# Ledger of designs, part 36: designed miniproteins, single chains, continued (3)

Each design is a single chain, and the fold is of that chain. pLDDT is the mean over its residues in the fold that is shown.

## One batch from the design tools (miniprotein)

Design m9239
Fold by ESMFold2-Fast:
Structure m9239 (fold): chain A 107 residues (1-107)
Amino acid sequence: TSQKTIDLLEKALEKVKRSLELLEKDPEGKRKEISKLLTDASVMSSKASGMLLKEGNEEGSKLALLGSGHSSLGSISVRSKETVRDEGERHLRLSIEHLKKALELAK
């Protein structure tokens, strides 16, 4: 796996982790910041998925794409009504899990 692919996965994972921290501390005051971080993480992990596929890492690509999808769904959920906040947290935790596994397979 290329260093560029690893760097993208690490940066995406860091943004999702930061989003979870902000969601736990101040979900209302940080809604826009959380959404931006998650949107950026989704784009970065989607790009990393394409790079992993090109490098022959099909499992890593799939996990990075799942992480991207959960980051995107998390962004939508955290911008929504109070009743979907728990769904947002669930999506962030799933994104972290999938991106961690993608990163392990990339190394």
Scores: mean pLDDT 83

Design m9240
Fold by ESMFold2-Fast:
Structure m9240 (fold): chain A 97 residues (1-97)
Amino acid sequence: SNEAAAEGAGKAAYYANLASINSGNIEGSMSAGVAAVAAGVASTVARRGGPGESIAESAEAAAKAAEKAGELGGEEGKKGAEKAKEGAEEAAKAARE
């Protein structure tokens, strides 16, 4: 499941970065940036064959930050944040399976 976790985390990082760029405010942009970093860590750990629990923890952090980014970032940031949350949740689930 590390391969599936890496794919989900990669999706989360990509869309979190888009949410950060497209956010209409600083708080939404910063939260999306946190999600992108956490998702990037999850992806890297998964690709290097790291422990599933560490991957899941980073992915769960990314999902929480992406959810907050969607709430704060306005309409422009919301679509990217929602997709980032989906990818992060997929990564966390795959890492535990």
Scores: mean pLDDT 85

Design m9241
Fold by ESMFold2-Fast:
Structure m9241 (fold): chain A 80 residues (1-80)
Amino acid sequence: MKKIEMDKETGKEYLEMIQRAVDLLKAGKSEEEVIEELKKTYGVDEGTARRIVRDAKLVLEGKLKYEIKDDKIIFTYEEE
């Protein structure tokens, strides 16, 4: 089990991108279509977009959980 803590602003932006990717995957878009949408919408590079899509898939599988605190967001990975 791996935990990553991000400050509230950075974590909120990252979580928003994950939630967008989850919505697009649920709508039946391909992984590559989601990558291009993230690059267009958020201005992230391909490597960042690919990590977001991976994390979105982990959310859909119940292997990535998140907690919102007053000053940070905690991401818990259950992929190990």
Scores: mean pLDDT 81

Design m9242
Fold by ESMFold2-Fast:
Structure m9242 (fold): chain A 69 residues (1-69)
Amino acid sequence: SMEEELELLKKALAALEKDPTDSVALSIAHELLKVIKDEEIRELLRKALESRTAEAIKEAIKKSIEMLE
């Protein structure tokens, strides 16, 4: 559900803010792509993954949360 995806994104953001490394961000983005079904969010995450940076992935997660709220 959208509510379940929103909670996963919020937990991902909190984890990334606690450990804001590129390796953690890449791992989080890949795990999110396994479970998130919303295609707009999937596209944001895929695009952020192309940068391979924590900053881009964090911004994609924040935008995804805003889209679902």
Scores: mean pLDDT 85

Design m9243
Fold by ESMFold2-Fast:
Structure m9243 (fold): chain A 83 residues (1-83)
Amino acid sequence: SLAEFEEQANKEEDELVKAGVPLEEQIRFALEVARRYQELGGSESAVLAVAVEAVLAGLEHLLSEEEIKRAREALEELKKRAE
């Protein structure tokens, strides 16, 4: 289900954050989350929303406000390229 997928994606993102994985690797993880969500029959916009939310939620615990702003810009560019 979508709720189970979201819960699992959030847990996996938490593990990446705890491990101190670089931001670029966290973004690659978001792309993988989006791909898996699409395999579950999610729409493209829903897939991107899930990926963006998963990465951003992880980053909010690790990064400063300025770093979160930069990460948000990177995620928005990722979303534009996927469209």
Scores: mean pLDDT 61

Design m9244
Fold by ESMFold2-Fast:
Parts: structure tokens; sequence; C-alpha cells
Structure m9244 (fold): chain A 95 residues (1-95)
């Protein structure tokens, strides 16, 4: 829903420290991270270790954050957020 999207954008903004960024800019960052993760996942072998999937998500977030000129702290925050989002997605899919 629109409310759920707005809340996720707010959480990401606060967690990564993008307080000066607009909701649209934050949404674009999240979309780019998802696209980068999907592209990197094309090289993943079927049945790859869970840790490889988590590292791929972290790497996707780091690459996007670096391309956007974010600080070292923000880059690591983005990577941590991507890992937590993947873990939450797995929990929802298992339910």
Amino acid sequence: SEEEEREELRRFREFVGLTEWSDEEVKEVLERIVEEAQELAKGLEPGSDREKVLELAREAARRVAKELGLSEEQIERAARWAEELLRRGEEVAAA
C-alpha cells in the first residue's frame, strides 16, 4: 500500500542518514539497490549458500551507495539495511 511504501521510505531514510534527501530520491535509491541485486543474482548458482545471497545484497547496496557519493558510514548502513530487508523477506515468505 501507499502507507507501507511511505513507512519503508521513512525507515530507510532515517537508518542510512539521508535526512536531506526527498522521498522520491530515497525511492530511486531503493529501486536501484533492488535492480543491482537482481543483476548480481543472475551470476548466482542454483542452491548457492545463504551467506552468498546475503553478501550479494550487501554488495549491491554498497555499489549503489558509492555511485551516489554517500559517506563510508552511509554505505555500510545501506548494506546492513539490505541484509535486514532480505532476512525479513525470507521470514514473510516462510510464514
Scores: mean pLDDT 76

Design m9245
Fold by ESMFold2-Fast:
Structure m9245 (fold): chain A 74 residues (1-74)
Amino acid sequence: MEEKIEEAARLGKEAGLSEEVIERIKGALEKLKENPVEALEMTAAALYSQGKEEEAEKVEEVRKKFEEKLKEEE
């Protein structure tokens, strides 16, 4: 699980997300260990609600890449 959290953080950094948003992603993944895609969706939804639309879009991009990686690893 820790490796998956670090991978999501790495993808977020590559997408240009702030450290604050990356920490939110890590926290959401720790809370929703069984549903990491849902954790990222909830994080994006929260950012949209806060008016951080650009960061929310980047989180959605991270979610797509992370979901693809999860399917590859099974």
Scores: mean pLDDT 76

Design m9246
Fold by ESMFold2-Fast:
Structure m9246 (fold): chain A 74 residues (1-74)
Amino acid sequence: LLEEISKVIKEHPSIPEEVQQEFVHVILQSLDEKASVEELIKRLEEVARRAIARYPEAAEDIRAALEKIKELLK
């Protein structure tokens, strides 16, 4: 799972590295807390929303990566 998520992130190189690190951090923290899939998805959507506001030029890649990660979590 984590390796599959890392691959998705690497396939979207236009996403800033700090945003990539935020996605990984949220996933690892949510797994440690044993958060529900719904809660993890909400946290990822919030990270993506803030990232898109900061980096609108990467918005499409950020959305695409988020959707792929959401599919891996289900």
Scores: mean pLDDT 79

Design m9247
Fold by ESMFold2-Fast:
Structure m9247 (fold): chain A 60 residues (1-60)
Amino acid sequence: SDLVEVVLSPEKAEEVKRELEARGYEVKVTQLPSGKWKLEAPLSAVVTVVRLSGEEVVLL
């Protein structure tokens, strides 16, 4: 696995995306039918994703 994935509210996803991009990470965000957003980042960002999101993450 080389990616980490987390599902967040739209507001939190935008916040986490901005912080990760400010740190040089490439981030992909996908809007889900549930109204939540899926955020994908490189596995090297996993510690930062966990710290900023406060959510359980999935390793891909």
Scores: mean pLDDT 82

Design m9248
Fold by ESMFold2-Fast:
Parts: structure tokens; C-alpha cells; sequence
Structure m9248 (fold): chain A 65 residues (1-65)
């Protein structure tokens, strides 16, 4: 959804502010988000982001490289 895209864009910008590289790809209606690393602060934001996306009905997969 357009709201889901906005939520993920905000998440990526906040990750960048924490010095964490985030890559977002869309594949057949599913967002794939890859994080360079996962700190406790990033995990907290990730949990809130997942909750928001679930309410929007967007399919999202989060990975750590």
C-alpha cells in the first residue's frame, strides 16, 4: 500500500540516522527489507514498524546480513 511504502521509507531514513544500511526491494507484492546489522535501538523501531505494517495488510520480510 502507499501507506506501507511511507512507513518503510521512514524506517529506512531512521536506520540511516543510526548508521545502519537498509535496503528495500519489492517482489510480487512483498517488501523485502535487509538490514546491515540489528542493534537494540533498531530492534525497537523494527518491532513498531512491523506492528504498523501488519495493520496495513502489507507483506514484509525482514533480514539481517
Amino acid sequence: SSEGVAVLTGFAIRMMSLGIKATIKEENGTFVVTLEKLTPEAQKDLDYTKEKLAKEGDKVVFKVS
Scores: mean pLDDT 82

Design m9249
Fold by ESMFold2-Fast:
Structure m9249 (fold): chain A 103 residues (1-103)
Amino acid sequence: MKSVKEQMLELINKLLSNPDAAPFIGPPDTAVQYPDWPAVVDDPVSLADVYQAVLEGKLKSLQELYDLLYRMIDNVLRYFSPDSPEAKLARKIREFIDKWLES
């Protein structure tokens, strides 16, 4: 059986390699593009933040990884309109994670 950390790294590496995830790899530009992001999102998290948490051993279970990934998706869906490209990509990434959980 693979270790929990190995399973976490498999999922996050697949997400980092997914072109639909590209806008979520780094933090949003709060200085120019999204100045109100901190007012809408209390706990900002990017894929880079999740990857760093996995590497540093901060996550104790697969559930903690899923909680962070779903938080990232929920933050995007709260900030952007439902018809935005970002919201559409966030929904695709959510479906990818849901399918991973079913395997």
Scores: mean pLDDT 78

Design m9250
Fold by ESMFold2-Fast:
Structure m9250 (fold): chain A 74 residues (1-74)
Amino acid sequence: MPTADELEAQVQAGLDEARSLLPQDPEVAQVAIQMMREMLAAIREGRAQGASTAEILQRLLELQAQGAQRVAAL
């Protein structure tokens, strides 16, 4: 199971990648940036509150599903 540190590093890398794609596909990139920001906030908040990695991962899956729905609506 990934650690909260590994999840935060992965989401941060995804945020940096999404920002780099803004000139190519700004609409999709903006949705991805918003999703990654929400995921980072959820990881950091969960860590601060002593949430388990499983609880953090469940929240990330919820945010990812919402992001995918926003992209599908574009």
Scores: mean pLDDT 79

Design m9251
Fold by ESMFold2-Fast:
Structure m9251 (fold): chain A 89 residues (1-89)
Amino acid sequence: SAAELRERLPELIELTKSENPEVARRAAEELVEAARRVPELAPEIFAALKELTSSENPEIRAIAIEALNELAAAGQLRDEVIAAINEDL
């Protein structure tokens, strides 16, 4: 349910910061699914995944880029990406 996804969102975001790439990948995949089911969560999920693109671990960066591409393909990122460009993020 949407309520369950909202309740799990902070935990999933924290798991994306895991030093274990497998844990981070699973959490990123669940965040993408959450954004697809509850589009109003997409801005918060985008912010979390964008933070991961600055990771020193290249595997974590790749996971974040892959997840952001999936969000963009699902249409969940279109407005956020446009806003970021206009704000010179």
Scores: mean pLDDT 75

Design m9252
Fold by ESMFold2-Fast:
Structure m9252 (fold): chain A 88 residues (1-88)
Amino acid sequence: MSNQEIAEQVLEAVTVYCLKNKVDPNLIGPLTGRVLMEKYLLNQETVENLVNKVCLKRGVSPFSAEKANAIPPDLLQKVIVYVDNFLS
């Protein structure tokens, strides 16, 4: 599976999580980026390029490094667990 295909699947899972749990849609791109960095161990530069590309294609809120760094650890962990189950 390519890094772009992984990013597209993670974006879908994060989007569904945010809609179900009433999370701010502006965090979809930032959360997708954090999951790619933390769970898939992609570097920040690769993640910024991939997330912006897939967010633009899907009409979803783009990546922001400032917002990604401000994500609460508890929210990030819940999203990582959700993505793990969604893609299993």
Scores: mean pLDDT 83

Design m9253
Fold by ESMFold2-Fast:
Structure m9253 (fold): chain A 72 residues (1-72)
Amino acid sequence: SVERLRELLAQHEATLAALEPIVEEDKAYIKENENSTDKEKQMQATIAQFRVLAYESERWLAERLRRRIAEL
């Protein structure tokens, strides 16, 4: 139902709002360490990249839900 889609969208939007400041810090860390030869910094940048990808996946789901609700 439309009500269930709206509830699901609200959950995804709440998740995105909570992750946004973390992902902005992660993007900054990746850029700062893109040429680092320090293995620890390379590992942390890789972990940050996975969090950014998870955030983009969540954004994609939220956008799909918004489009489906708008077309109903």
Scores: mean pLDDT 86

Design m9254
Fold by ESMFold2-Fast:
Structure m9254 (fold): chain A 78 residues (1-78)
Amino acid sequence: SERFKALAEAAKELLKILEEKGAPKSVLDAVKNLQKAAESGDFQKVLQAVDNLGKALKDNPELAKLADELVIGSYLSV
């Protein structure tokens, strides 16, 4: 699916930005899992990865806005 490819690329770019910002390992691991889920094309795995990322970002609200903008941008571009 083109949407899953776009999501995988968005997660990959988000990971680079979050690593540069020194994000916690929990957030970095959640984004890596989202990229892997999107690359698998499995919608249920993507939903689980999104939920896990949301939980990690709830503990790091300053990073949540950046993640929302990149994920929304990826979704709307497809």
Scores: mean pLDDT 77

Design m9255
Fold by ESMFold2-Fast:
Structure m9255 (fold): chain A 66 residues (1-66)
Amino acid sequence: MEEELEKLRKKATEMLIEMGYSEETAQKYADRIVEGARENIEKGLRSMEQAENAVTKTLEAQKKLT
């Protein structure tokens, strides 16, 4: 789980930087995304795949609006 969450953090950070966020801001957003994913997985509300898909959909939607 920790390795997958670290990969998700890196992926989210890269996507946010591509969207025009600064590295510092992207890292802060990615940290919040990963913590939300961790909580949902630990509570059994989402699998790792479902959490990653939810993050990807949210960032793609935000990219379209930006």
Scores: mean pLDDT 77

Design m9256
Fold by ESMFold2-Fast:
Structure m9256 (fold): chain A 95 residues (1-95)
Amino acid sequence: MRYSEEELEELAREAIREGEEAIARGELSESQVLQLRLLRAVLEGRRDPEAIEALRELFEANKENASPERRARFEEFLRLVEEGAPLGRLAEVAE
């Protein structure tokens, strides 16, 4: 609502950098690591179908333990990735 697509892309790039630092500290979940991997792929203009499938499998294995809000947000992230949505829009729904 308040951010341009350029501002959202810049925020996504910053989130990717912060996420890489968090991975080094062991602070990210497997789901967050896979989401970061997919954001990096989109930033680099490439697809990562292996990460998409791994994230989907992880979601299916854990969906019963996730809140309805987290499930909806995760499903939206995967849909946006599959549709080739811009990086900024993906960053808005990432955890």
Scores: mean pLDDT 71

Design m9257
Fold by ESMFold2-Fast:
Structure m9257 (fold): chain A 94 residues (1-94)
Amino acid sequence: SLEDARKEIGEILGETLEEVRRAYAAGASPEEIRRILLEGFRRVLEKAKEKNVPEEEIKKIAEEMITFFEVVARALGLDPEALRREMEELLREA
């Protein structure tokens, strides 16, 4: 169900953000943090597909995540535009 999918997606997002927090605190490179964000995004797309979330809903969730991760990237000194392009490519291939 959409409710179950949203719960599991929320759990993946929480885990991804906690991994970013720990990596940043440990002095991880921008490249390592970028990899964590991209992997989290990929996991969300795979979970949505697995749960048969409608395509339009997946696009909405993806755009909300891309916008949020751009804010995180900007705050952490990553290239937010490059991250957006990589996430949009993952979404197109999903």
Scores: mean pLDDT 86

Design m9258
Fold by ESMFold2-Fast:
Parts: structure tokens; C-alpha cells; sequence
Structure m9258 (fold): chain A 84 residues (1-84)
């Protein structure tokens, strides 16, 4: 399994939601999404995605999240992929 954490600044809830949608789309191409959590604090959103499919699914989730966040006008300031 992989756990992907993406932190988005400048777009608040819209940035977090767009990042989560992008992560789900990306991960679904290489594996299965088993969990999604979005935490919003002001203009900052933290998105945590859990995926089955190992490193490739985790990387695709991260790429999708970055693309989604940027499309919503957010800036991605942190990306972390943890393999289990």
C-alpha cells in the first residue's frame, strides 16, 4: 500500500477538493483508492490518499493531486509518499 500526503496553499477548500479528485483519478489508473481525507485550515488544505498498487499508484496519485491543485489556483508546498 501507499499513503500520499499533499499540502496545498492559496486555494483553501477548492484547492483541497481539486487535489483529492486529481489524486483519485491518478491512483485509479495504477491501483485502487482505499481512503481519502481532506483537511482545510484557512487557505491551506492537506490531502491524504491511501492506495493499493504500491509505489506506482502512489506516484500517480501524487501527480494527479499536483495537477488538480494547480488547476484550482493552489500552490503545492509538500508532497510525501509513504510505502507500506
Amino acid sequence: MARVTVVVEGAGERGGEAAARGAIGGASAAGKVTGVEVRVEGDRAEVVVEVEGGEEAGKMAARGAIAGARAAGGEVVRVEIELE
Scores: mean pLDDT 83

Design m9259
Fold by ESMFold2-Fast:
Structure m9259 (fold): chain A 67 residues (1-67)
Amino acid sequence: ALEELSKLSSPEAIAAAVRKLYPEVEVEATTDPYGLRLTGEREPVERAARLVLEATKDRIAVERVYR
């Protein structure tokens, strides 16, 4: 999962991969800031956000929105 995500360069591709890994999280690719918006329950959103941030290392922004 982490290595697969680290190969992806666009927020749209990363969003598609995150939706597949965490179907309970609503994932939206964003342009301003360049990155992802993750919406859902705290625990799955935190897990998805950590995976994305670790794979991308400051290359994209991750916004967390808890329902």
Scores: mean pLDDT 76

Design m9260
Fold by ESMFold2-Fast:
Structure m9260 (fold): chain A 83 residues (1-83)
Amino acid sequence: EVEEVEEALRVLLEAYDETYPFSQEILDRRRAQIPELAREMSEEEKELVLKAAELVKENWEKGKEAVIEALRKLDLEVEGREG
């Protein structure tokens, strides 16, 4: 449900930040967007996020492609993009 998706999004952002560090300000702003994103995401996007979070918790190398794909789908990977 929404709480599981919110937790998964936090895991993805933190895992991504370890490899491609955000500035603290940008990371904090994206974390603040998590509750709204979790409510607005499609079922497909939610499934992608949950799968990516499970993979990255076990092994970053196995999960990193899924994390990047999920964040790209949610427009969280690319800064300054509108849409």
Scores: mean pLDDT 71

Design m9261
Fold by ESMFold2-Fast:
Structure m9261 (fold): chain A 103 residues (1-103)
Amino acid sequence: SIALKYMELLLEAAERHPEAFSEEEKTVIRIMLEVLKEHPDASNKEFTKLFIEKLREKFNLNWSDAEIGKKARELLLEAINKFQELAEQDPELAERLREIAAL
């Protein structure tokens, strides 16, 4: 579960830096973690369906699956970009990321 470990570290960093990460970004990360933990054997297609359903319920969205997926992807990519920038300034975070990449 490289994805699970990466997302757990991302959430830890986001909660430690509330000034850098939005509440929407943290919520999307938390929901992704919930789906990864509840459905570790889910295919990519099954994971995407479960993730979108959970996002729809959490945000009470009257949006298409495609619109929810696009917004979630945008929020996740922005969070990942910020996370990479933080790792450049935090040797401890950079080391923990390297440990996950070595799995």
Scores: mean pLDDT 84

Design m9262
Fold by ESMFold2-Fast:
Structure m9262 (fold): chain A 71 residues (1-71)
Amino acid sequence: GPVDKAEQYLDQAERALRNGDGRSAQEYAQKALDYAMEAMKNGDVLRGTGLALRAIGIRFEAGLVLGEPPK
């Protein structure tokens, strides 16, 4: 379901971030956020919210690695 997909994309985003691939980390984190939002829409609000916050955090960290200002 959407929660499982969000967790899979978060794992990929964290792996990309560990490898210094900020661009892939941002792309995977965005996909994770999209699935986390879908999980919340489907009634899994608590888990979806936690996954969304984690995805947002990874996106900011990836942006910092790329030297992009958080906007």
Scores: mean pLDDT 84

Design m9263
Fold by ESMFold2-Fast:
Formats: structure tokens, sequence, C-alpha cells
Structure m9263 (fold): chain A 68 residues (1-68)
């Protein structure tokens, strides 16, 4: 089942977060809205793996994953 990953990041980190999500396995779509980056993933497992990777990036303030 598809999943949504929401990342809250500092302004300087938004582009790096978006690029990391686009490069992640199972990524279907990535969108930026202000200080938030949204990634749609083919599975919950793919979204959780991307969340763990992105949480390590400088300037990331929060990460949330939801099943769609």
Amino acid sequence: MEALLEVVAEPEAVEAVAEALRASPGTLDVRISGDRVFGRFASLEAAEAAARAVAKLPGVRGVAVAEL
C-alpha cells in the first residue's frame, strides 16, 4: 500500500531533503511546500527507509510517515 512521508526542514535543507527523497527507492512523487517536503512512496517500508535516511540530514526538524 502507498505511503506519504512528510519532512519539516530548515529553508537551507529543503532542496537537499527533496533530492534525497527523489533518489530513494520506491519514490513515486516529491513535492515542496514552504518548509515541508512531501514524498509519496510505493510502500510503507520504502517510506520508513527514506524517513530514517532523511532524519540524519542537517536541518531536518521533523519526519512523519502515514499509510495512504
Scores: mean pLDDT 85

Design m9264
Fold by ESMFold2-Fast:
Structure m9264 (fold): chain A 100 residues (1-100)
Amino acid sequence: SMEEKKKEILELAKEMIEMLEKELVRKAQEQNDLEKVEQIKRGAENAKKLVEELIKNDDWESLKNFILLLEKEARKYITDEKVKKEIEELAKRALELIEE
């Protein structure tokens, strides 16, 4: 159903955001950059709100572009190949659901 599809896409997108947040926070903490940690956490919360709003408004084109942006950011900033691959698989699943 459309409602189940929306819920699954939301859960996948939130998981991508949380995995990216965790890795970026870890790097900022390693550098003792507390301001950067707070900026990353705010960015992640804003990203989750954006995804919720795009899904609520059936804005599938903007949602697809945002998922692709999250994947691009993950490829750029995540050095852990397992985490990178997990985010890529989440993105692939979300994009497949959006195109259905």
Scores: mean pLDDT 89

Design m9265
Fold by ESMFold2-Fast:
Structure m9265 (fold): chain A 70 residues (1-70)
Amino acid sequence: KEEIEKIIRETLKKAGVSEETIDNLIQQLKAGASIDNILVSAYLTLKRTVGIEQAEKNYKELKEKIEKAL
């Protein structure tokens, strides 16, 4: 649980996502949102921040790290 929060925070911060947006995603996770829902929200945020091509790469990295931590 805490490891997944760290992975989300580090990956999105590196991609240039604001701390406020990251905190909102982590709050959703703590409130019981599924990992799949968090990944979808993260992808949409990354797409807005870095564009589709980089968002796909960052999303793949995020998903791989989360799967490894589970």
Scores: mean pLDDT 80

Design m9266
Fold by ESMFold2-Fast:
Structure m9266 (fold): chain A 96 residues (1-96)
Amino acid sequence: KALEDFLKSPLFKEIISTAEKIVNEKDEKKRNEIIYELAQKVAEETGVSVEEALKMIANLLKRLAEILKRTSDDPEAQKYADILEKAAEEVEKVAK
């Protein structure tokens, strides 16, 4: 139930939209800029460093992908899980 409520939230839609933007950007420089801008916003809102924000974002995206794969047999949810997982990989590359 708690996961179902989260998946219907505006926050989850924003997370998916940002992940899709990261995955669909084919230019590495522009993709890294999107990732860095997101990390700066998270750092400002949470008070952590940008490096910590990048790790938090990557871990969050991976965890959400894992939850979606385990909790839903819906092909659309599996598609979102794949997008989140790929976005997490791109964020981890920047976090180096």
Scores: mean pLDDT 78

Design m9267
Fold by ESMFold2-Fast:
Structure m9267 (fold): chain A 93 residues (1-93)
Amino acid sequence: MKKFIEELAEETVKLLSELPKEKQEEFIERLSEILNLDKEKLRELLENKDFESLKKLLTEALLKLLENNDYIRLMSFLALLEDMRLEAEKVKK
């Protein structure tokens, strides 16, 4: 279970790093809203390429959603992750 959440966070960081800067800003804003995280902190970690700290922050936020039974926000995150996957595929094609 924790490993699955860590894998989701790692995938999110990887996809985010592969996206154009304009799309990175868009998804950072949405992640901030869904996970109740500081948008500026997310942006700084991504710009500094501190992917390990970003992954840890996302993992902790997702685990809190599970602990609080906040399945609506978790579902919103999964939908966002799918949108990120689709955008990353467009860049590679």
Scores: mean pLDDT 83

Design m9268
Fold by ESMFold2-Fast:
Structure m9268 (fold): chain A 85 residues (1-85)
Amino acid sequence: MYPTAEEINEALEKVTSKLSDDQLEEFQELFAKAQLIFWRSGDSEAQKKFYKELYQLMLDFLEGKISPDEFLERVRELVDEVKLS
């Protein structure tokens, strides 16, 4: 099942509160790149898949399963996958 916009937004608020200023800036840049790609492509299925995978990464980070640096690296990988679409 895909996460709801509300679930994604709640996870985003919690994640952003735990990132340093530099990490938050990088995360926001990655998010903006993904949004621009989806805006240009119109691929709603790729967008849903991206948010599902991002939501899982946010949960893993919030549970302490991955570090902030590992989280950002995996988000970079997700954005790069979208570029291949």
Scores: mean pLDDT 81

Design m9269
Fold by ESMFold2-Fast:
Structure m9269 (fold): chain A 100 residues (1-100)
Amino acid sequence: SEKMKEEVRKEVEELLEKMYEVLKKLDPEHAEEAYEIAKKAGEETIDYYSENYPDWSKEEMLKEAILTMRNAAMGYLRDKEKFDAMYAVSKVVDERLKEI
């Protein structure tokens, strides 16, 4: 539903803000680009699953969006050899996933 899609987007944005705060502290040079890459990945995942898997729960859609955001941000940071920032992103995301 549109309401469920909007709720998932809100949860994703809240997690993105937490990731961005950590990234600004550890790697201010790459923080904004990592944020934008993660945001795009999350938005595209939400759009895809909301259209193709209408029977999925909010929790299932949120998990897929969060995992895709994590992979996108971590891949970018790995390519930049920013391993401390990459592991910090992983930790923030893993803590959020435990709540689902």
Scores: mean pLDDT 88

Design m9270
Fold by ESMFold2-Fast:
Structure m9270 (fold): chain A 94 residues (1-94)
Amino acid sequence: SSLEEEYQNHLKEAEEHLLEFAKLAKLPEAFVDTIRGAFEQAKKSIEALEKLLKDTKELLELAKEQNAPQEVLDLLEAAIKHLEEALELYKKLQ
């Protein structure tokens, strides 16, 4: 359905933004693997999606405390927005 396609697209966009964040922040491969694994779990359960959203919001706060460049903050904020949209769509699909 179109709502299922929108849901999958928001998850894909959030993952792409977080992976670009990891690349710009020059984070180790283990952290990149953690992001990919978190998105695979989020596709399977609402609890995993809620945890991923919470963890990404905490990551944004940490990035702000570390005085990360605005480009890094923008990527995290975009990922959060897509995760919030995915969560709202998931609620409509139940």
Scores: mean pLDDT 86

Design m9271
Fold by ESMFold2-Fast:
Structure m9271 (fold): chain A 64 residues (1-64)
Amino acid sequence: GMDDQLLGIAEALASGDPVIERVAEADLREHYGLDEAEIAAVRETARREGPEAAARLIRELLSR
């Protein structure tokens, strides 16, 4: 479902692999319509607080 997809994107952003991170950022930009500031905030949240917190942030950004 969407929650599993968003968690997968958040896990990719926390992976430390620049190729996987770039693909996840492109997905957030192209399919979810997030801007660069929003993508940066999601990436920072994934790195500091973990993928579950980042997935929740993505969901909240999409609800605006």
Scores: mean pLDDT 85

Design m9272
Fold by ESMFold2-Fast:
Structure m9272 (fold): chain A 70 residues (1-70)
Amino acid sequence: SGEEAVRKAEEAVRRAEEALREGDADKASQYATEAGKYAVRAMSLGEEERGRRAGERAGQVGRQAKELGG
């Protein structure tokens, strides 16, 4: 469901943020990518606003991971 996709995107964002705090750019990037995929799925299933917000957070974490990793 769209709600399940949102929940999975949000969980992946939290894991990406945790990896950033640990200094693990590779894990942070991997989780941010996963979060982005679930966010797109959530939007395709009708959760446009919540999916968009999760996708924005995923993009932000992905950019921070890129900066951390060089």
Scores: mean pLDDT 86

Design m9273
Fold by ESMFold2-Fast:
Structure m9273 (fold): chain A 83 residues (1-83)
Amino acid sequence: MSLEEELEEAIKRAEEFVKRVKELEKNLTKENIPQLIGAKLAAIGDLFHADLLIKKLKKQGVDVSEYEKRLKKLAEELGIKLK
């Protein structure tokens, strides 16, 4: 798998987990709190993995501007600021 393919997969996984977080928050019950926590942690993990891949690709001279925009949007939806 190329680094670009790995980045696309990481961002797609983060997008899916963010969607799950939003669905769980909209219908929040005591029973689904563990699932909400799990989904948030999974999304955060994929987000940091994607950020590392973006930095590697940037060092190789690859234009990752669209991936950076997607990553920032996902981080904002989770209430996280990436530095």
Scores: mean pLDDT 82

